# Ledger of designs, part 21: designed miniproteins, single chains, continued (2)

Each design is a single chain, and the fold is of that chain. pLDDT is the mean over its residues in the fold that is shown.

## One batch from the design tools (miniprotein)

Design m4700
Fold by ESMFold2-Fast:
Parts: structure tokens; C-alpha cells; sequence
Structure m4700 (fold): chain A 98 residues (1-98)
């Protein structure tokens, strides 16, 4: 599923400028980082996004499924990419002991 993950990262990076700017600002505020732009093909940006999602999930007491649904809607993803995002988040959080 590496190819599906790379395609999702590309699609998220090609989301509207408003979505990218809002998300970059939100990640910077939550993680106390200073990102100038967000490109999920950059591994450091992808890891920052996943860490942000972890903090967001814990702070709002969300399940991984609710987190994936919310962000799939935020990025306006289709059903296929929503499922891929959910699988990526489930794998990430399982590795973190969730």
C-alpha cells in the first residue's frame, strides 16, 4: 500500500491554498513549530502532521475513526482516499501504542 500512501500525500499537498495555510498555522500553534509551508511528500512535514493529529485526537477525546472522518472531510477526500487515510492513521497510532 506504499503507492496508495504516496498518492494520498500528493493529493493532500495539492489541496486548496486556504486548506494548506489553515492547516500549517494550526500545526504550528499545536506543536510550537515554525513551518512556512506544508508538503506531505516531505517526510518531516508528514511526521509533523501525524504528531499534530495525535495531539488533536487526545485533546478532543476522538477515536481514530472520528479523526480520520473529520480530516477526510476537511480535505474534501473521496471515499477511496478517506479509507486510505483511516488505514494510515490506524497503523500510525497502533505503532504509538493506541
Amino acid sequence: KEKEKEELKKKLSESSKDIQEDLTKLINNVLDTNLKSLDFRNEKHWEAFLEFLKVYMETNELSVEELAEGFANFFKLDEKNKKILKEILEEYFKKKGY
Scores: mean pLDDT 79

Design m4701
Fold by ESMFold2-Fast:
Structure m4701 (fold): chain A 75 residues (1-75)
Amino acid sequence: SEEERLVERYLEEAKDQLEFLPRLAKIHNITPEEFKERLEKLKDIYLEHLRRHGVSPELIERFEAELDKLIEEVK
């Protein structure tokens, strides 16, 4: 479905962002607290976009679970 494609696309974008965030944190000497806040803000942005596009709650929940796994792997 178009909704499932949008979720997959945002997960791919999130993976790319998460690859760069740790590197940026090291270069700019960002604290662990600041880094965590940036990751949580990124998550909120994606969730808000999915909600605004009328994606089903079930797909949003699946997206959040997958994104949480990705964030844990970076921490």
Scores: mean pLDDT 79

Design m4702
Fold by ESMFold2-Fast:
Structure m4702 (fold): chain A 85 residues (1-85)
Amino acid sequence: SWQDQFFESMTQIMSDLGVSDSQIDHIIQSSMDSYNQSVSDGQSTYQSMQNSMNSAIDEAYNLGVSTDDIIRFRQRMMDVIQDIQ
């Protein structure tokens, strides 16, 4: 599914950036909760992915992921969202 591809891409990008497995688990959980809430609220797949990415960024900041890695994560995730749209 598009959802499975989206979260697999998110996990791979964070792993490639050197984010720890523990941090990735917390970020993915937050992102999945945000995505599922957006879908439940009737938002489009595109809007739900955007909300999920923003939740991931917020959680990454809270966990102390570097600003440089968060910027690269956002850029790579925007490419993923664009390809799915």
Scores: mean pLDDT 86

Design m4703
Fold by ESMFold2-Fast:
Structure m4703 (fold): chain A 110 residues (1-110)
Amino acid sequence: MLTPEQVEELRRILEQLEENKKLLSDPNITKSELVDIGLDTIGLISQAIGIFERAGLSEEAERLRKLRDELGKILQDLDNGKITVDEAKEKMIELIEEAMRILEEAIASG
């Protein structure tokens, strides 16, 4: 079970993920800005993984590790020109929404 302090940390991460999703919704977002948001999102997911590992939520931690790995691949494909900025943006929004669902489910189950 998550401690009250861990729940508040997850809520702060959730708010930051929501802000990143809003930034990604900018139609004028540059490739550089998209990469910066992606790297910030990797950091936020890594913080949530650490919280879940300390709480003994190994399945939720593993789900987030898979999303972090997928985000890394999106950024690599964007850098290599395999996907467009618009394609990367759409994939990152979907990934952030899934990460947010995992955090919300964990908070609700506490």
Scores: mean pLDDT 89

Design m4704
Fold by ESMFold2-Fast:
Structure m4704 (fold): chain A 84 residues (1-84)
Amino acid sequence: MLEHLRAVAEQIIKYYPEFAEELNELLSQTDASDQELLDRFLEILGKLPLPDEVKLRLFQLVLSSLSVEEIRREAERLLEEAQR
């Protein structure tokens, strides 16, 4: 879970550096359950200036069975396309 969250968060920070503080704080929570991490991530996603469809797809990547590298590439693709 945490490594998937990190991969997606790194790509979000690349396009929206104003969210770096909130995302880095989320990733530094050592005692948080997976559910607590997901709930906080959804709150941050809600603040992003992105279509709801893109937010949902980013959330689904965190829950996916994809490798960390595949998640990073797919998150980058989604965020790059959303800049148009």
Scores: mean pLDDT 82

Design m4705
Fold by ESMFold2-Fast:
Structure m4705 (fold): chain A 63 residues (1-63)
Amino acid sequence: MSEEELQKEIDEAMGLMVLGIANSILEDEEAKEKIREIIEEGIKKGKTKEAITEALELADKAL
């Protein structure tokens, strides 16, 4: 496995972890849906780290 392939798998796992945490702590269903869309789109585009950052900022504002 290349370093790039390993990093992609780690980033995807971190994205799913952030999504799970957001679903556990947030009560705002609209914020949960938006966070899910951000993470899923980021994974598809290979921009998972950027998506995680955006999702965390949105989650912080929704708390």
Scores: mean pLDDT 76

Design m4706
Fold by ESMFold2-Fast:
Structure m4706 (fold): chain A 66 residues (1-66)
Amino acid sequence: SMERFRELALELLDALLEPDPAKRAARLAQLRSQTTPADIEGLRAALRELGLSDSMVDHALATLFG
């Protein structure tokens, strides 16, 4: 659902803005446990709706799934 993808997108942005590398890694690991590659396009749409540029969206998704 779009609601689920919005929640995940906000958590991903929070993780990327976390200044502590250990806490950032833990948040990203938690998000990876809740997502699969099938979620990529839903997350892309949610990140775009939050106002991120295409380059920022690509970076966020590469960080989570790469």
Scores: mean pLDDT 89

Design m4707
Fold by ESMFold2-Fast:
Structure m4707 (fold): chain A 87 residues (1-87)
Amino acid sequence: ARAPSEAGAAAAEGGRLAREGAFAAGDVATGVAAALLGIGAAFEATVLKRGEEAAALAEAVAALAEAVGNAEGAAAGRRGAELARKE
C-alpha cells in the first residue's frame, strides 16, 4: 500500500480533531482551527495530484460545513471527495 504523505497525515489529523474533539464538544472555533490546518495540508497534496489527500481535503471541508450548519456545503465536500478518489 502507498504510505500516506505528511500532507495527507496532517489533513486526516485536522479532520479527526474537528470531528471528534472541538466540534463534538461544541467548541466550533477550535474545530474550525483544526479543520483549517488539515485543509491547508490537504491543499498542498491536491496540487501534487494525490487522490487520497485531495479526498481528505474535501472531507475536511464537509466536516467544517456540517459543524456550522451548511448542509449544501457539506454535500458538495463529500461529492468532491468521491470524485477525487475516482481519478
Scores: mean pLDDT 58

Design m4708
Fold by ESMFold2-Fast:
Structure m4708 (fold): chain A 97 residues (1-97)
Amino acid sequence: GKAEIERLTEEALSSSDPEEQIRQIDRIVELALRDPSSIRAAAEGLVRIAESSSDREVLEKVLEALKELLRHAPDDIEVISHLIGAILRVMGLLLDL
């Protein structure tokens, strides 16, 4: 649910280890795919992780995660629009590296 995703996001933000951040990104995606009502919270958390990182591998992993969430998103224009916005933001961060 949303609370678990928020906790995993905070764990990723508290780590300086890219491998640990990538593990938390994978866990966020797994939770969101099991509970689609959490997809928006997952996208918000993933963007926060990307914005806190200067590591290309972490940013690429966030982009992959957001694309996976988009593939499994409910037919909800608000959720889809939020995911597209998140993808574009992370792509911008990658281009600025």
Scores: mean pLDDT 86

Design m4709
Fold by ESMFold2-Fast:
Structure m4709 (fold): chain A 77 residues (1-77)
Amino acid sequence: HMSVVERLERLIEEAKSKEDAIAGLRELAAQTTDPRERAVLESLIRYLEANPDADIDTIKEMLRAVVRHLRERRAAA
């Protein structure tokens, strides 16, 4: 079983386009059992859909920020 953080890190490495990133986030959200992590992923998907001008490099930086946030929350729990 691979963690949400590990899958996000893989998505950051492998995504070649905004469409790849959104598809990967949707797949991850569907597989996520933690409602808080799923809410974060769903919020990311909505943000990316609302900001069509965001390039892939900007999206990858946003995903890295989410990875940091999720790591901090898990360390605090």
Scores: mean pLDDT 78

Design m4710
Fold by ESMFold2-Fast:
Structure m4710 (fold): chain A 83 residues (1-83)
Amino acid sequence: MEKFEKIKQELIDKTLADLKRAGMSDEEIEEARKVLESLDPGTIIALLRRERKSIDELIEVYKTFPDDPAFKENIELLEKIKK
């Protein structure tokens, strides 16, 4: 159990660090962190395990869950940063 939580946290931290470097605000990063931390560990590990990580790839992953309001909000935030 603890090992999966650590892997999840490391993947989240890496993703959020990449978003921060891309110009996401600290408030937006904290919001994204809460969303990612609410995901099932298996789901987030599957999503973030691939080494090809970019904002575009993350947006496409979120688009695979169109009925989740939190993922829709994250897509809007990531698209806003790209503008």
Scores: mean pLDDT 63

Design m4711
Fold by ESMFold2-Fast:
Structure m4711 (fold): chain A 84 residues (1-84)
Amino acid sequence: MKKIYEEALKLSTEELFKKFEEAVKKGDTKLAKIYLRAFGEKAVDQKDIDALHKLLDYVHKSDFPGRDMMAIEVAVYIAAAKSK
């Protein structure tokens, strides 16, 4: 789990978004959370608020276990990016 997160942090936000979508489509909530966190951390570091809103829109439009909690997590990343 930790090793996957470290490798995910090396990926681009676009690659992380694709991996997040794949994990959601497979029903792998744990893997989806890892890619969501890596995406969030990277987007906050880059101050890429548009990328975070794109992720939030995808989460809101999707139906999967843990969606509401992941939406809250993305909203926290948006707030963090704006406060930097």
Scores: mean pLDDT 80

Design m4712
Fold by ESMFold2-Fast:
Formats: C-alpha cells, sequence, structure tokens
Structure m4712 (fold): chain A 72 residues (1-72)
C-alpha cells in the first residue's frame, strides 16, 4: 500500500484533508481510528457488524505498519 493510498483512505474515513499531513500525523490519526474501532468491536454483539469491524481493523493495521516502516 502506498503513502498516497493511505492519505486517500483517511480522507474517506474522516472527511479531513491529509494531502499535506506528515507521516507522524497520519500515524496519530490511524491510531485514533484503530482505538475507536477496537472499542466499538468490544461492545458489538451482532455477528455481521463484528465481521465488518474486524475487516476495517485489519485495513487500519496494514496502514499503520506501512507508515511505521517509513519512519524507520
Amino acid sequence: MSLDEIREELEKATGKDFSKASLEELLEELEKIRKHVEETLSKETDPVARRVGEKELEEIEKMIKEIKKLLE
């Protein structure tokens, strides 16, 4: 996944402009979204909604890993 794809996904998820965001700012926003999804999943009892949330969490984790690689 490219850095540009990560910025586009964050724009879709938040409605905010990330075109000028630093790697550290992108990581902070992804960590916030990850925490929100994890908290929602911990309280979710519907199997279909859980599956959707788990898939969203996997995509967020992939984006976080890619940014962390770029920061090393």
Scores: mean pLDDT 79

Design m4713
Fold by ESMFold2-Fast:
Structure m4713 (fold): chain A 63 residues (1-63)
Amino acid sequence: GVRERAEELAREAIAEHENLTEEDLDEIVNTVVGLYEAGAIDESMIEPVVRMMADVLDMIRGR
């Protein structure tokens, strides 16, 4: 399902970023799933949105 796909992608993204935590994983997954359920994004946008959120959070944590 969408949640499982978002979780898999978020885990991969967090494994590449030492500044990100399990709490950040939960925030990314819940946000992406929420956006999809609200109709704000489609299935093709899940991966790019997860990557964007991980990159932005890592940048903020690394400052």
Scores: mean pLDDT 82

Design m4714
Fold by ESMFold2-Fast:
Structure m4714 (fold): chain A 77 residues (1-77)
Amino acid sequence: SALNSKDLDVRKAALIEALNSEDLETRVAAASLLSRESREVQLEIASQLKSPLGQQLLLRAAPEEWREELREAIAKS
């Protein structure tokens, strides 16, 4: 699965696609994997998110300390 790829670029692209998906199951599966990603990777993902529900799931999965930076990245996308 691309979501479980050891290649960061492949995994990041798959997470962005899944979180932008209209399918709730796909979004939830991607969100469950976000907690393993670094702040830098989560900020990059945030800047590419178009789905409001995907954005909400990312913010919920992130540590509280990162949430303001992630909100700013989302707002600038």
Scores: mean pLDDT 81

Design m4715
Fold by ESMFold2-Fast:
Structure m4715 (fold): chain A 65 residues (1-65)
Amino acid sequence: VEEKINEAIELLKKYGFKEGKYDPSKPKIVIENAEKLTPEQIAEKIKAHVGKSEIPAKEDIEVVP
């Protein structure tokens, strides 16, 4: 699961996003069924939550079964 999140972040970097820093004051992005999703699908879900400006830090992403 963690490997898929890392791959999704790398895909977002290819889309031209810049990696952000962990911000504990912001709500976490919840990715449901991450183990069943491809890195590309996880990247699309992250992109839907953050818009076009910044990749969330790994710590800002919560995966649920």
Scores: mean pLDDT 67

Design m4716
Fold by ESMFold2-Fast:
Structure m4716 (fold): chain A 94 residues (1-94)
Amino acid sequence: MKSTLLTTRRFRVLTSDGRVYTLHVTAYENEDGNLVLSFIVLDENNNVVASGVATVPMPKSEEELERLIEELARRFAEEHAASLGLTVEEIIPV
């Protein structure tokens, strides 16, 4: 499928066990005009430890796009940490 790249974001995620992960978010517009967010979580050794995709209606403004990326990135990080029995201590854009 031909998708249009909109933006990429990177987040540093600190979990309650003191480990640091990098969350990469890639935002695309798909052929249906929907927003697709691709998530990849890397550990300190650059191993992929989690990945996921979310498809949502295209936001109507750049401000809504940024807010939605941050909200869904935070949610994905929290869900990943919870799957390990951990909590997210800190999530910072880098």
Scores: mean pLDDT 84

Design m4717
Fold by ESMFold2-Fast:
Structure m4717 (fold): chain A 64 residues (1-64)
Amino acid sequence: HMLSDEEVKRATGILAMAVEYAVAKETGDYDEAIENLKRIGEKYGIPEEAQEYIDKLRADKAAA
């Protein structure tokens, strides 16, 4: 089985989002992470997945 270029692109974007979320939780730099997630969603063509992470970070920021 070979992954398609679209599948590789999607997987790479999701991994980048997970890393950005983890770094934001560790450093507390939520606003920077939200902007980075928007760029990742646009770059990798997964804006809906980006919005889910952004919503999580906004909720985390409001609760903390």
Scores: mean pLDDT 81

Design m4718
Fold by ESMFold2-Fast:
Structure m4718 (fold): chain A 65 residues (1-65)
Amino acid sequence: MLTPSQARSMVEGLREALEQAKKNPEAQDAIEAMIAVGRSLLAQSTDPEIQAEVQELIDEAEEIK
């Protein structure tokens, strides 16, 4: 199981990657990879706060692709 600290670190990494992808119009493959990582994190985390933040990032990534 992911520790709360590890899950939080993963969420921060995804958030940074999403902001970088928004600045690059050719980053569609990177956006798809980010969505896959986010869905994997949702499956590994039971923390509702982490799940809500990851779902928000996935939704935002889906909107920009």
Scores: mean pLDDT 75

Design m4719
Fold by ESMFold2-Fast:
Structure m4719 (fold): chain A 62 residues (1-62)
Amino acid sequence: QQAALDQLIAGAKGLGETGVGVVYSSPEELAAQQARLAANGLTLIAAIPQSVVDDGKAWARA
């Protein structure tokens, strides 16, 4: 989880991106992700609950 976020941040910075979207399963996880992004000079442009992602995957498979 943390390693995946760190890899996303490194990739975004390498590509000159300033905004990142994240998926969260708890408010604590979302807060931690926001803090990490801010520490790296990135803006949180989308925060999606895991339940919405799961619904989207079901819809995409239909």
Scores: mean pLDDT 70

Design m4720
Fold by ESMFold2-Fast:
Structure m4720 (fold): chain A 90 residues (1-90)
Amino acid sequence: SLEDKIRELLSQLSEEARRFVLSLLQQMAQQVVQAIQQGASISEIQSLLDQLIDQAVAQVRSRGWSEEDIQIVREILELFKEQLLQLILS
């Protein structure tokens, strides 16, 4: 499942990095819920998620994370985007 893939990728990160990424996932979920409550379209939610992923990747890069860890973060966030969109479209 997408959730199992996300958990596997999270396990490759340090405890500190994992806690930070989990906070990013929570933040993304909250912003999507808010957008839905405000009547956002699917295309607007997709655009929002893409913007949040790019911002999160830029944030961990600015914090000095390794390129390997940055790539893991991007993969987690892209899988989480897919999971959220599947839940919305169900």
Scores: mean pLDDT 89

Design m4721
Fold by ESMFold2-Fast:
Structure m4721 (fold): chain A 92 residues (1-92)
Amino acid sequence: MLSKIIDSLVKDGDVVAVIDPDKKSREELIKELKENLSKNIKFVTFDSYEDLVEYIKKTGVVPDLVVLNLPIEEQKEGIKKLQELGVNNIVV
């Protein structure tokens, strides 16, 4: 279960970014994670990895974990770009 994988990678107070172009999919995943995570997590959501890149540049906040629900070709590019910005934990 994705929630158990995430729970093993995050601590209380961490920032988790969810990237999914489907709004309904993003909202359902966030609901599931909030119900199943044992820790208090701040969630931020984006339609694309480029939106997360802009968020990091604007705010200086690098998420502790990124959930990247994108097509495989876009996943490879997004992973590389996010790692260059200091994201150490990425789940696809």
Scores: mean pLDDT 80

Design m4722
Fold by ESMFold2-Fast:
Structure m4722 (fold): chain A 60 residues (1-60)
Amino acid sequence: VDTEALKKNLIAAGLSEKDAQKIVDALKKGGPAAALKVLESLDIPEEIKHKAAAEIVKAT
């Protein structure tokens, strides 16, 4: 998985650098399920969560 490209795409979807890094770290530790669980726990708009989830799925 290209984690640099994923991080850039997550930021483009509306995530902060800090939140995008948390998602990338979760993906490295526990795969897509862990990344999606972290994304769902973020206090951000649902529209941004949907865009970010699509980028995680595309990257895996």
Scores: mean pLDDT 82

Design m4723
Fold by ESMFold2-Fast:
Structure m4723 (fold): chain A 100 residues (1-100)
Amino acid sequence: SANTVEEYREAFRRLEELEAEARRRLAAAEDPEARELLAGVRAAREAAEKGIEAAKEIVKDPEAYIEKYKLTKEEAERNYEEALRYAEATDPELAEELKK
């Protein structure tokens, strides 16, 4: 696997730090680099949230999910595994729900 639960925890801590820094800089003055950084943080969080929602749908009805989104079984399994590791790093209770 590309990322471990520990790597996700570190990445999330770093995203929070970067978001706080970018918002602080943008509150003081126009800063295109800080604006780009904030956009990147938002995109990363949005991708993670979409992954978690996909994992919930996969657990609920994997066959319907695969058919609806025209995915391969391997793609659906990768999406689920990635979202599970992400949830374990950020929300252990959600991770337990995804395992059921």
Scores: mean pLDDT 73

Design m4724
Fold by ESMFold2-Fast:
Structure m4724 (fold): chain A 69 residues (1-69)
Amino acid sequence: NRAQIQALAQQFYDAIVAGASMATINQIIQQLIQAGVPVSQIQNFRQTMRNNAMDADQIRAQIDQMIAS
């Protein structure tokens, strides 16, 4: 479900920005995997967030890529 993946991807972004616990982040990752998102896409999104101050267009592109998975 594309809407579920979009909601989970947004929740993942919000959790990382808020400095949520590793347990919370791992639960979101597991939900994304169960929704059909490849682990490589999740790790790429996380890596991009660590290496760059992402603008709104970059965040949208990453979420769209997860939805397309």
Scores: mean pLDDT 74

Design m4725
Fold by ESMFold2-Fast:
Order: C-alpha cells, then sequence, then structure tokens
Structure m4725 (fold): chain A 72 residues (1-72)
C-alpha cells in the first residue's frame, strides 16, 4: 500500500468502528471514542492534501465529537 492508500484503509476501518459505536453506544466507552477521535485527527493530518480524505475524516470527527457529547 502507498501512504495515501494506507490512510484510506485506516479511515475506512475507523468509520466501521464509529458505525459500531453508534449502533451499540453502551458497548463503547468514552475513552475508546476519544482514542478513535485522536486516530481520525492523525488521519486528517496524513491525508490533508487529498480533499476526499479530508472530507471523510472531518465528517468522522464531527460524528465522534457529537457522540462523546451525547454520552457525557
Amino acid sequence: LTPEEEVEVELALGLIRLAIAKKYPEQTSIEELKRLLDEFRRLLERGKDNPDLVAAAQAGIEEIEKLIKELE
């Protein structure tokens, strides 16, 4: 995998983990969501030159932040 392909794959896996957390919020700790948020922020930095990756990472960050706020 190229570095950009690695970001794309990691972002896809992160989105799957986010979807699971949204479906089963009682099975997901706030600490796990904060770790996922940190992962998405790193992916945003790594993929910042690709607008599609930026958009996907930003959307994920917003959803994670919203979910954390709802669970706090």
Scores: mean pLDDT 83

Design m4726
Fold by ESMFold2-Fast:
Structure m4726 (fold): chain A 77 residues (1-77)
Amino acid sequence: LSPEMQKEVIAAMLRMAASVAILELKRAGKEEAAEEIRKLAEEALEKIEKTEDVEEAERIMKEAIAEINKIADEALA
């Protein structure tokens, strides 16, 4: 994969993780947590788009997914 294609995959993975978490939270009536995850994912996607470094993009994605999981776990506790 080219670096540009790798960034597309990284962005797609983040978008998928966010979408799944948002859907789960909305089904549970946790709309505020769902909105928090949406904003977090949008900010992380902007950072991924702006970076020229695939390793940095991967780090941003991993950190964002970890935070998404934390927010979802706390909201569903």
Scores: mean pLDDT 87

Design m4727
Fold by ESMFold2-Fast:
Structure m4727 (fold): chain A 89 residues (1-89)
Amino acid sequence: SMAERQEVARETAEKLREIGDLVQELLDAIRNNKLAGAEVLRELGRELGEEKIGEALGKLAERAGIENDTPEGREVARRLIRRFAELNA
């Protein structure tokens, strides 16, 4: 029905906004060197039970030349891994 299509459109718009916000946070972390290095991201992915997300973010960090391991970078990485995991749940 028309009402069902409108509800799907509304839910899709909400989900796309959430994805957009998370992608922007990731891009900002990469641009400002606030993300952890690839090996740290893979380690955190394993610790959080999100190995695929940790690996994907690790590949991005590797391509961007990010090699840091700071407490701030680890917290940003944990937040991003958790938020991407929640979007896939």
Scores: mean pLDDT 83

Design m4728
Fold by ESMFold2-Fast:
Structure m4728 (fold): chain A 74 residues (1-74)
Amino acid sequence: SLYADLDALAQAVYDRLVELKAQGKPREEILKELRAFVERGVDALAERHGLTPEQRAALRADWLAWVESLVEGL
């Protein structure tokens, strides 16, 4: 399901964040990497699940805002 795939994407984002922190990456580099990662992930899931362009754009905006919030909390 889309929700299961989104849950898997969220776990992948957390795993990537942990990797980047362990590498000593600065916050701006972490943000850049995670933004690119979620854009690719959301686009792939939108294509797989046949989301409309409007649904894809909304999902991407929500996930980018979430990533910004995660990095700001560092």
Scores: mean pLDDT 88

Design m4729
Fold by ESMFold2-Fast:
Order: structure tokens, then sequence, then C-alpha cells
Structure m4729 (fold): chain A 98 residues (1-98)
């Protein structure tokens, strides 16, 4: 069920470490998004926190968005796309191990 449980059962020590890192990155992105949605982080603060995880194209879309609401939408889209990519990478590590 859990990608971490599957990595622990079927993966090598390297696979486990890789999956743990991917899951941790995904959780960090999710926490930043939740804080922005709750008004605890501004759009600019959320963008800076996510900068190491987002592509240059995603960062440009956020910068070029014409309103604060549009910037927030761009951050949400970029964050969700990145979280899906990390989940897919983790699933691939497990799939390749079994």
Amino acid sequence: RSILELANKFGSEQDKKEVEELVRKRKYIQDVVEQMEAGRLSVDEATQALKPYLSEEQLQEIENAPTIAAKQGAVLTAAFDTMMELQYEAAKVVSDAI
C-alpha cells in the first residue's frame, strides 16, 4: 500500500534511502502549500521556499502571472505537478525493485 512499506520490503538500502528522500521532499512541498493556503505564508514566501524544487519554466509562470490570485494558482499548479512527479519517481524505484 504505502510506497515506503514497499521500498522497505522489496528495495535495497539505496532504494529505501531514495524513496525516503522523495517522500520527504513531497511532504515539504505539501506543508508549504498548506501554509500558503492558510495565509501563514505569502505567495512570494511560498515561491521562495519551493524554488529548489520547481523548474525554471514553473518559476517564470509564477513571476509572469498578472495578479496575486493568478500567482497563487500558478504556485498551486507547479507544486501539485512536482508532488505528482516525486510520487511517480518513488513508485518507479519500487516497481524496478520488484
Scores: mean pLDDT 82

Design m4730
Fold by ESMFold2-Fast:
Structure m4730 (fold): chain A 81 residues (1-81)
Amino acid sequence: SSEDELLALIEEVDPALAAELRALLAQWRTASPEEQRRLLGRMEDLVLRAYMLALARGDEERAARIAELARTFFQELEAQL
């Protein structure tokens, strides 16, 4: 799935960011719609941090793949709002 592949790529960049994203996703599943909107923003900021770290390391291919998977992942989450 796009979620599993995105998590794996972020873990390769920073295991702590991947762990944080997993924790936010666990919260998302039981959150109210208002809390889900706040969690969505936090997840977007986290994925952007992973993307920027990949770019800072010169790994443009990994950054591009994170961006591609993130688009699908966030579209799927927004469809649940």
Scores: mean pLDDT 88

Design m4731
Fold by ESMFold2-Fast:
Structure m4731 (fold): chain A 66 residues (1-66)
Amino acid sequence: LPFPSREAAEKAAEIAREIAREMGLEAEVTITQEGDLYIVKVEVKGASPEEKREFLERVEKAVKEA
């Protein structure tokens, strides 16, 4: 997930971690800088394909609302 600022990326990472905790999922969240963008990479371990899809949908909606 690309973000224009580190602050936006950190907020998205926090949202992702919070949703992962609510769903009982183990998530690895990494922020990397690529040029002028901050990339939030999220890896969910031990999740089913359905859980991964629900997790991504919830994160995208929450980030869009923020």
Scores: mean pLDDT 76

Design m4732
Fold by ESMFold2-Fast:
Structure m4732 (fold): chain A 92 residues (1-92)
Amino acid sequence: MDALAERAAELLDNRPPTRTTALADEIADYAASHGVGLIAADERATEEEVRALAARIARESGEEVLGVVVPADATEADLAAIRAEIEARAAA
C-alpha cells in the first residue's frame, strides 16, 4: 500500500499543479483508504497515459492498479462514480 502510493507520487511529482490536482489527490487517498491501488491524475494527463503509468506500477508491484483522470469539469456525480468503482474493487 505505502510503496504503491509513494511510487505513484514519485512518477506524478514532475507534473505542475493544476486546477484538479486536489481532486485527483482526494480520489487517490480514498482508494488507498480502501486498499485499492489507484493512480489519479488531473486533466493535463490523458486516460491512456494514466493507464500506462498504472500498468507500469502494477507490473513492478504485482498488484492490480486503476488509472483515472479527473477532468477539469468533474462534477460530484463523476467523483461519486469513481468512489463507487473503488468500493466495488475493495469488495472483490
Scores: mean pLDDT 71

Design m4733
Fold by ESMFold2-Fast:
Structure m4733 (fold): chain A 80 residues (1-80)
Amino acid sequence: MEEVDKILQELAKEDISTTAEALRVALKFSEKLDEIYDKRIEELRKTNPELADQIEARRKKSEPYRKKTREALEKYIESL
């Protein structure tokens, strides 16, 4: 997946000298993955709208969990 590889390459250029910086890089990666999924659902909708709707519904169910995990990690980083 070219988009994921590009994100990883960009994040690899971050200054990761502390645990806090490593965790911030992980948060950025998580956010960019959500953006990639949204784009892929939109692309899939053009060729298979039924499958796109099904995947979107599954993502909506997991969204609160993903958001809560990200917020917890952000608070942990701030506590370091």
Scores: mean pLDDT 74

Design m4734
Fold by ESMFold2-Fast:
Structure m4734 (fold): chain A 67 residues (1-67)
Amino acid sequence: SMKDLYAAILEREVAEVQATLTDPAVIAALEALRDRSLAAIGAAESEEQLATIGRQTHREIAALLAR
């Protein structure tokens, strides 16, 4: 399903980013973001909502990495 695809992509991207991090606080923030985004994917009612969640998650990952 589209939800399974978005969840798989998110988990893969988070795992790759997490592998580059050593700060426990940043890792915890990334894990919290992953959990929130997975919940949002599960609650999505349309493909448009899934795309919006994906874009928002990418922006939030970029913001975490800007420090």
Scores: mean pLDDT 84

Design m4735
Fold by ESMFold2-Fast:
Structure m4735 (fold): chain A 96 residues (1-96)
Amino acid sequence: SLLQAIGQVLRLIGLLYDLQSRDSVSAAEAERILREVEEAIDFAETLKDESMRRQILEQARRVLEELLKKTSDEEVQRRARELLERVEELLAEIDE
């Protein structure tokens, strides 16, 4: 639904602002953020509304990019890069 999609966008914006307010995040906090971002990406793939799908994916990208700046954990960095690649592929599909 549109309300669920808006809820996902707002949640990702909240994660982005939290990450921007911090110098670093723990591995455990990063794992929770990665889980929430993956759930948002999975939800975006179920959406028929291309505009809302794009909005979720663009916010997910921003969260992942900010997370990579705030973590030194190699496993977190690897998983964040994998999710970024998935987001870029999904965004490219919308532009076709």
Scores: mean pLDDT 88

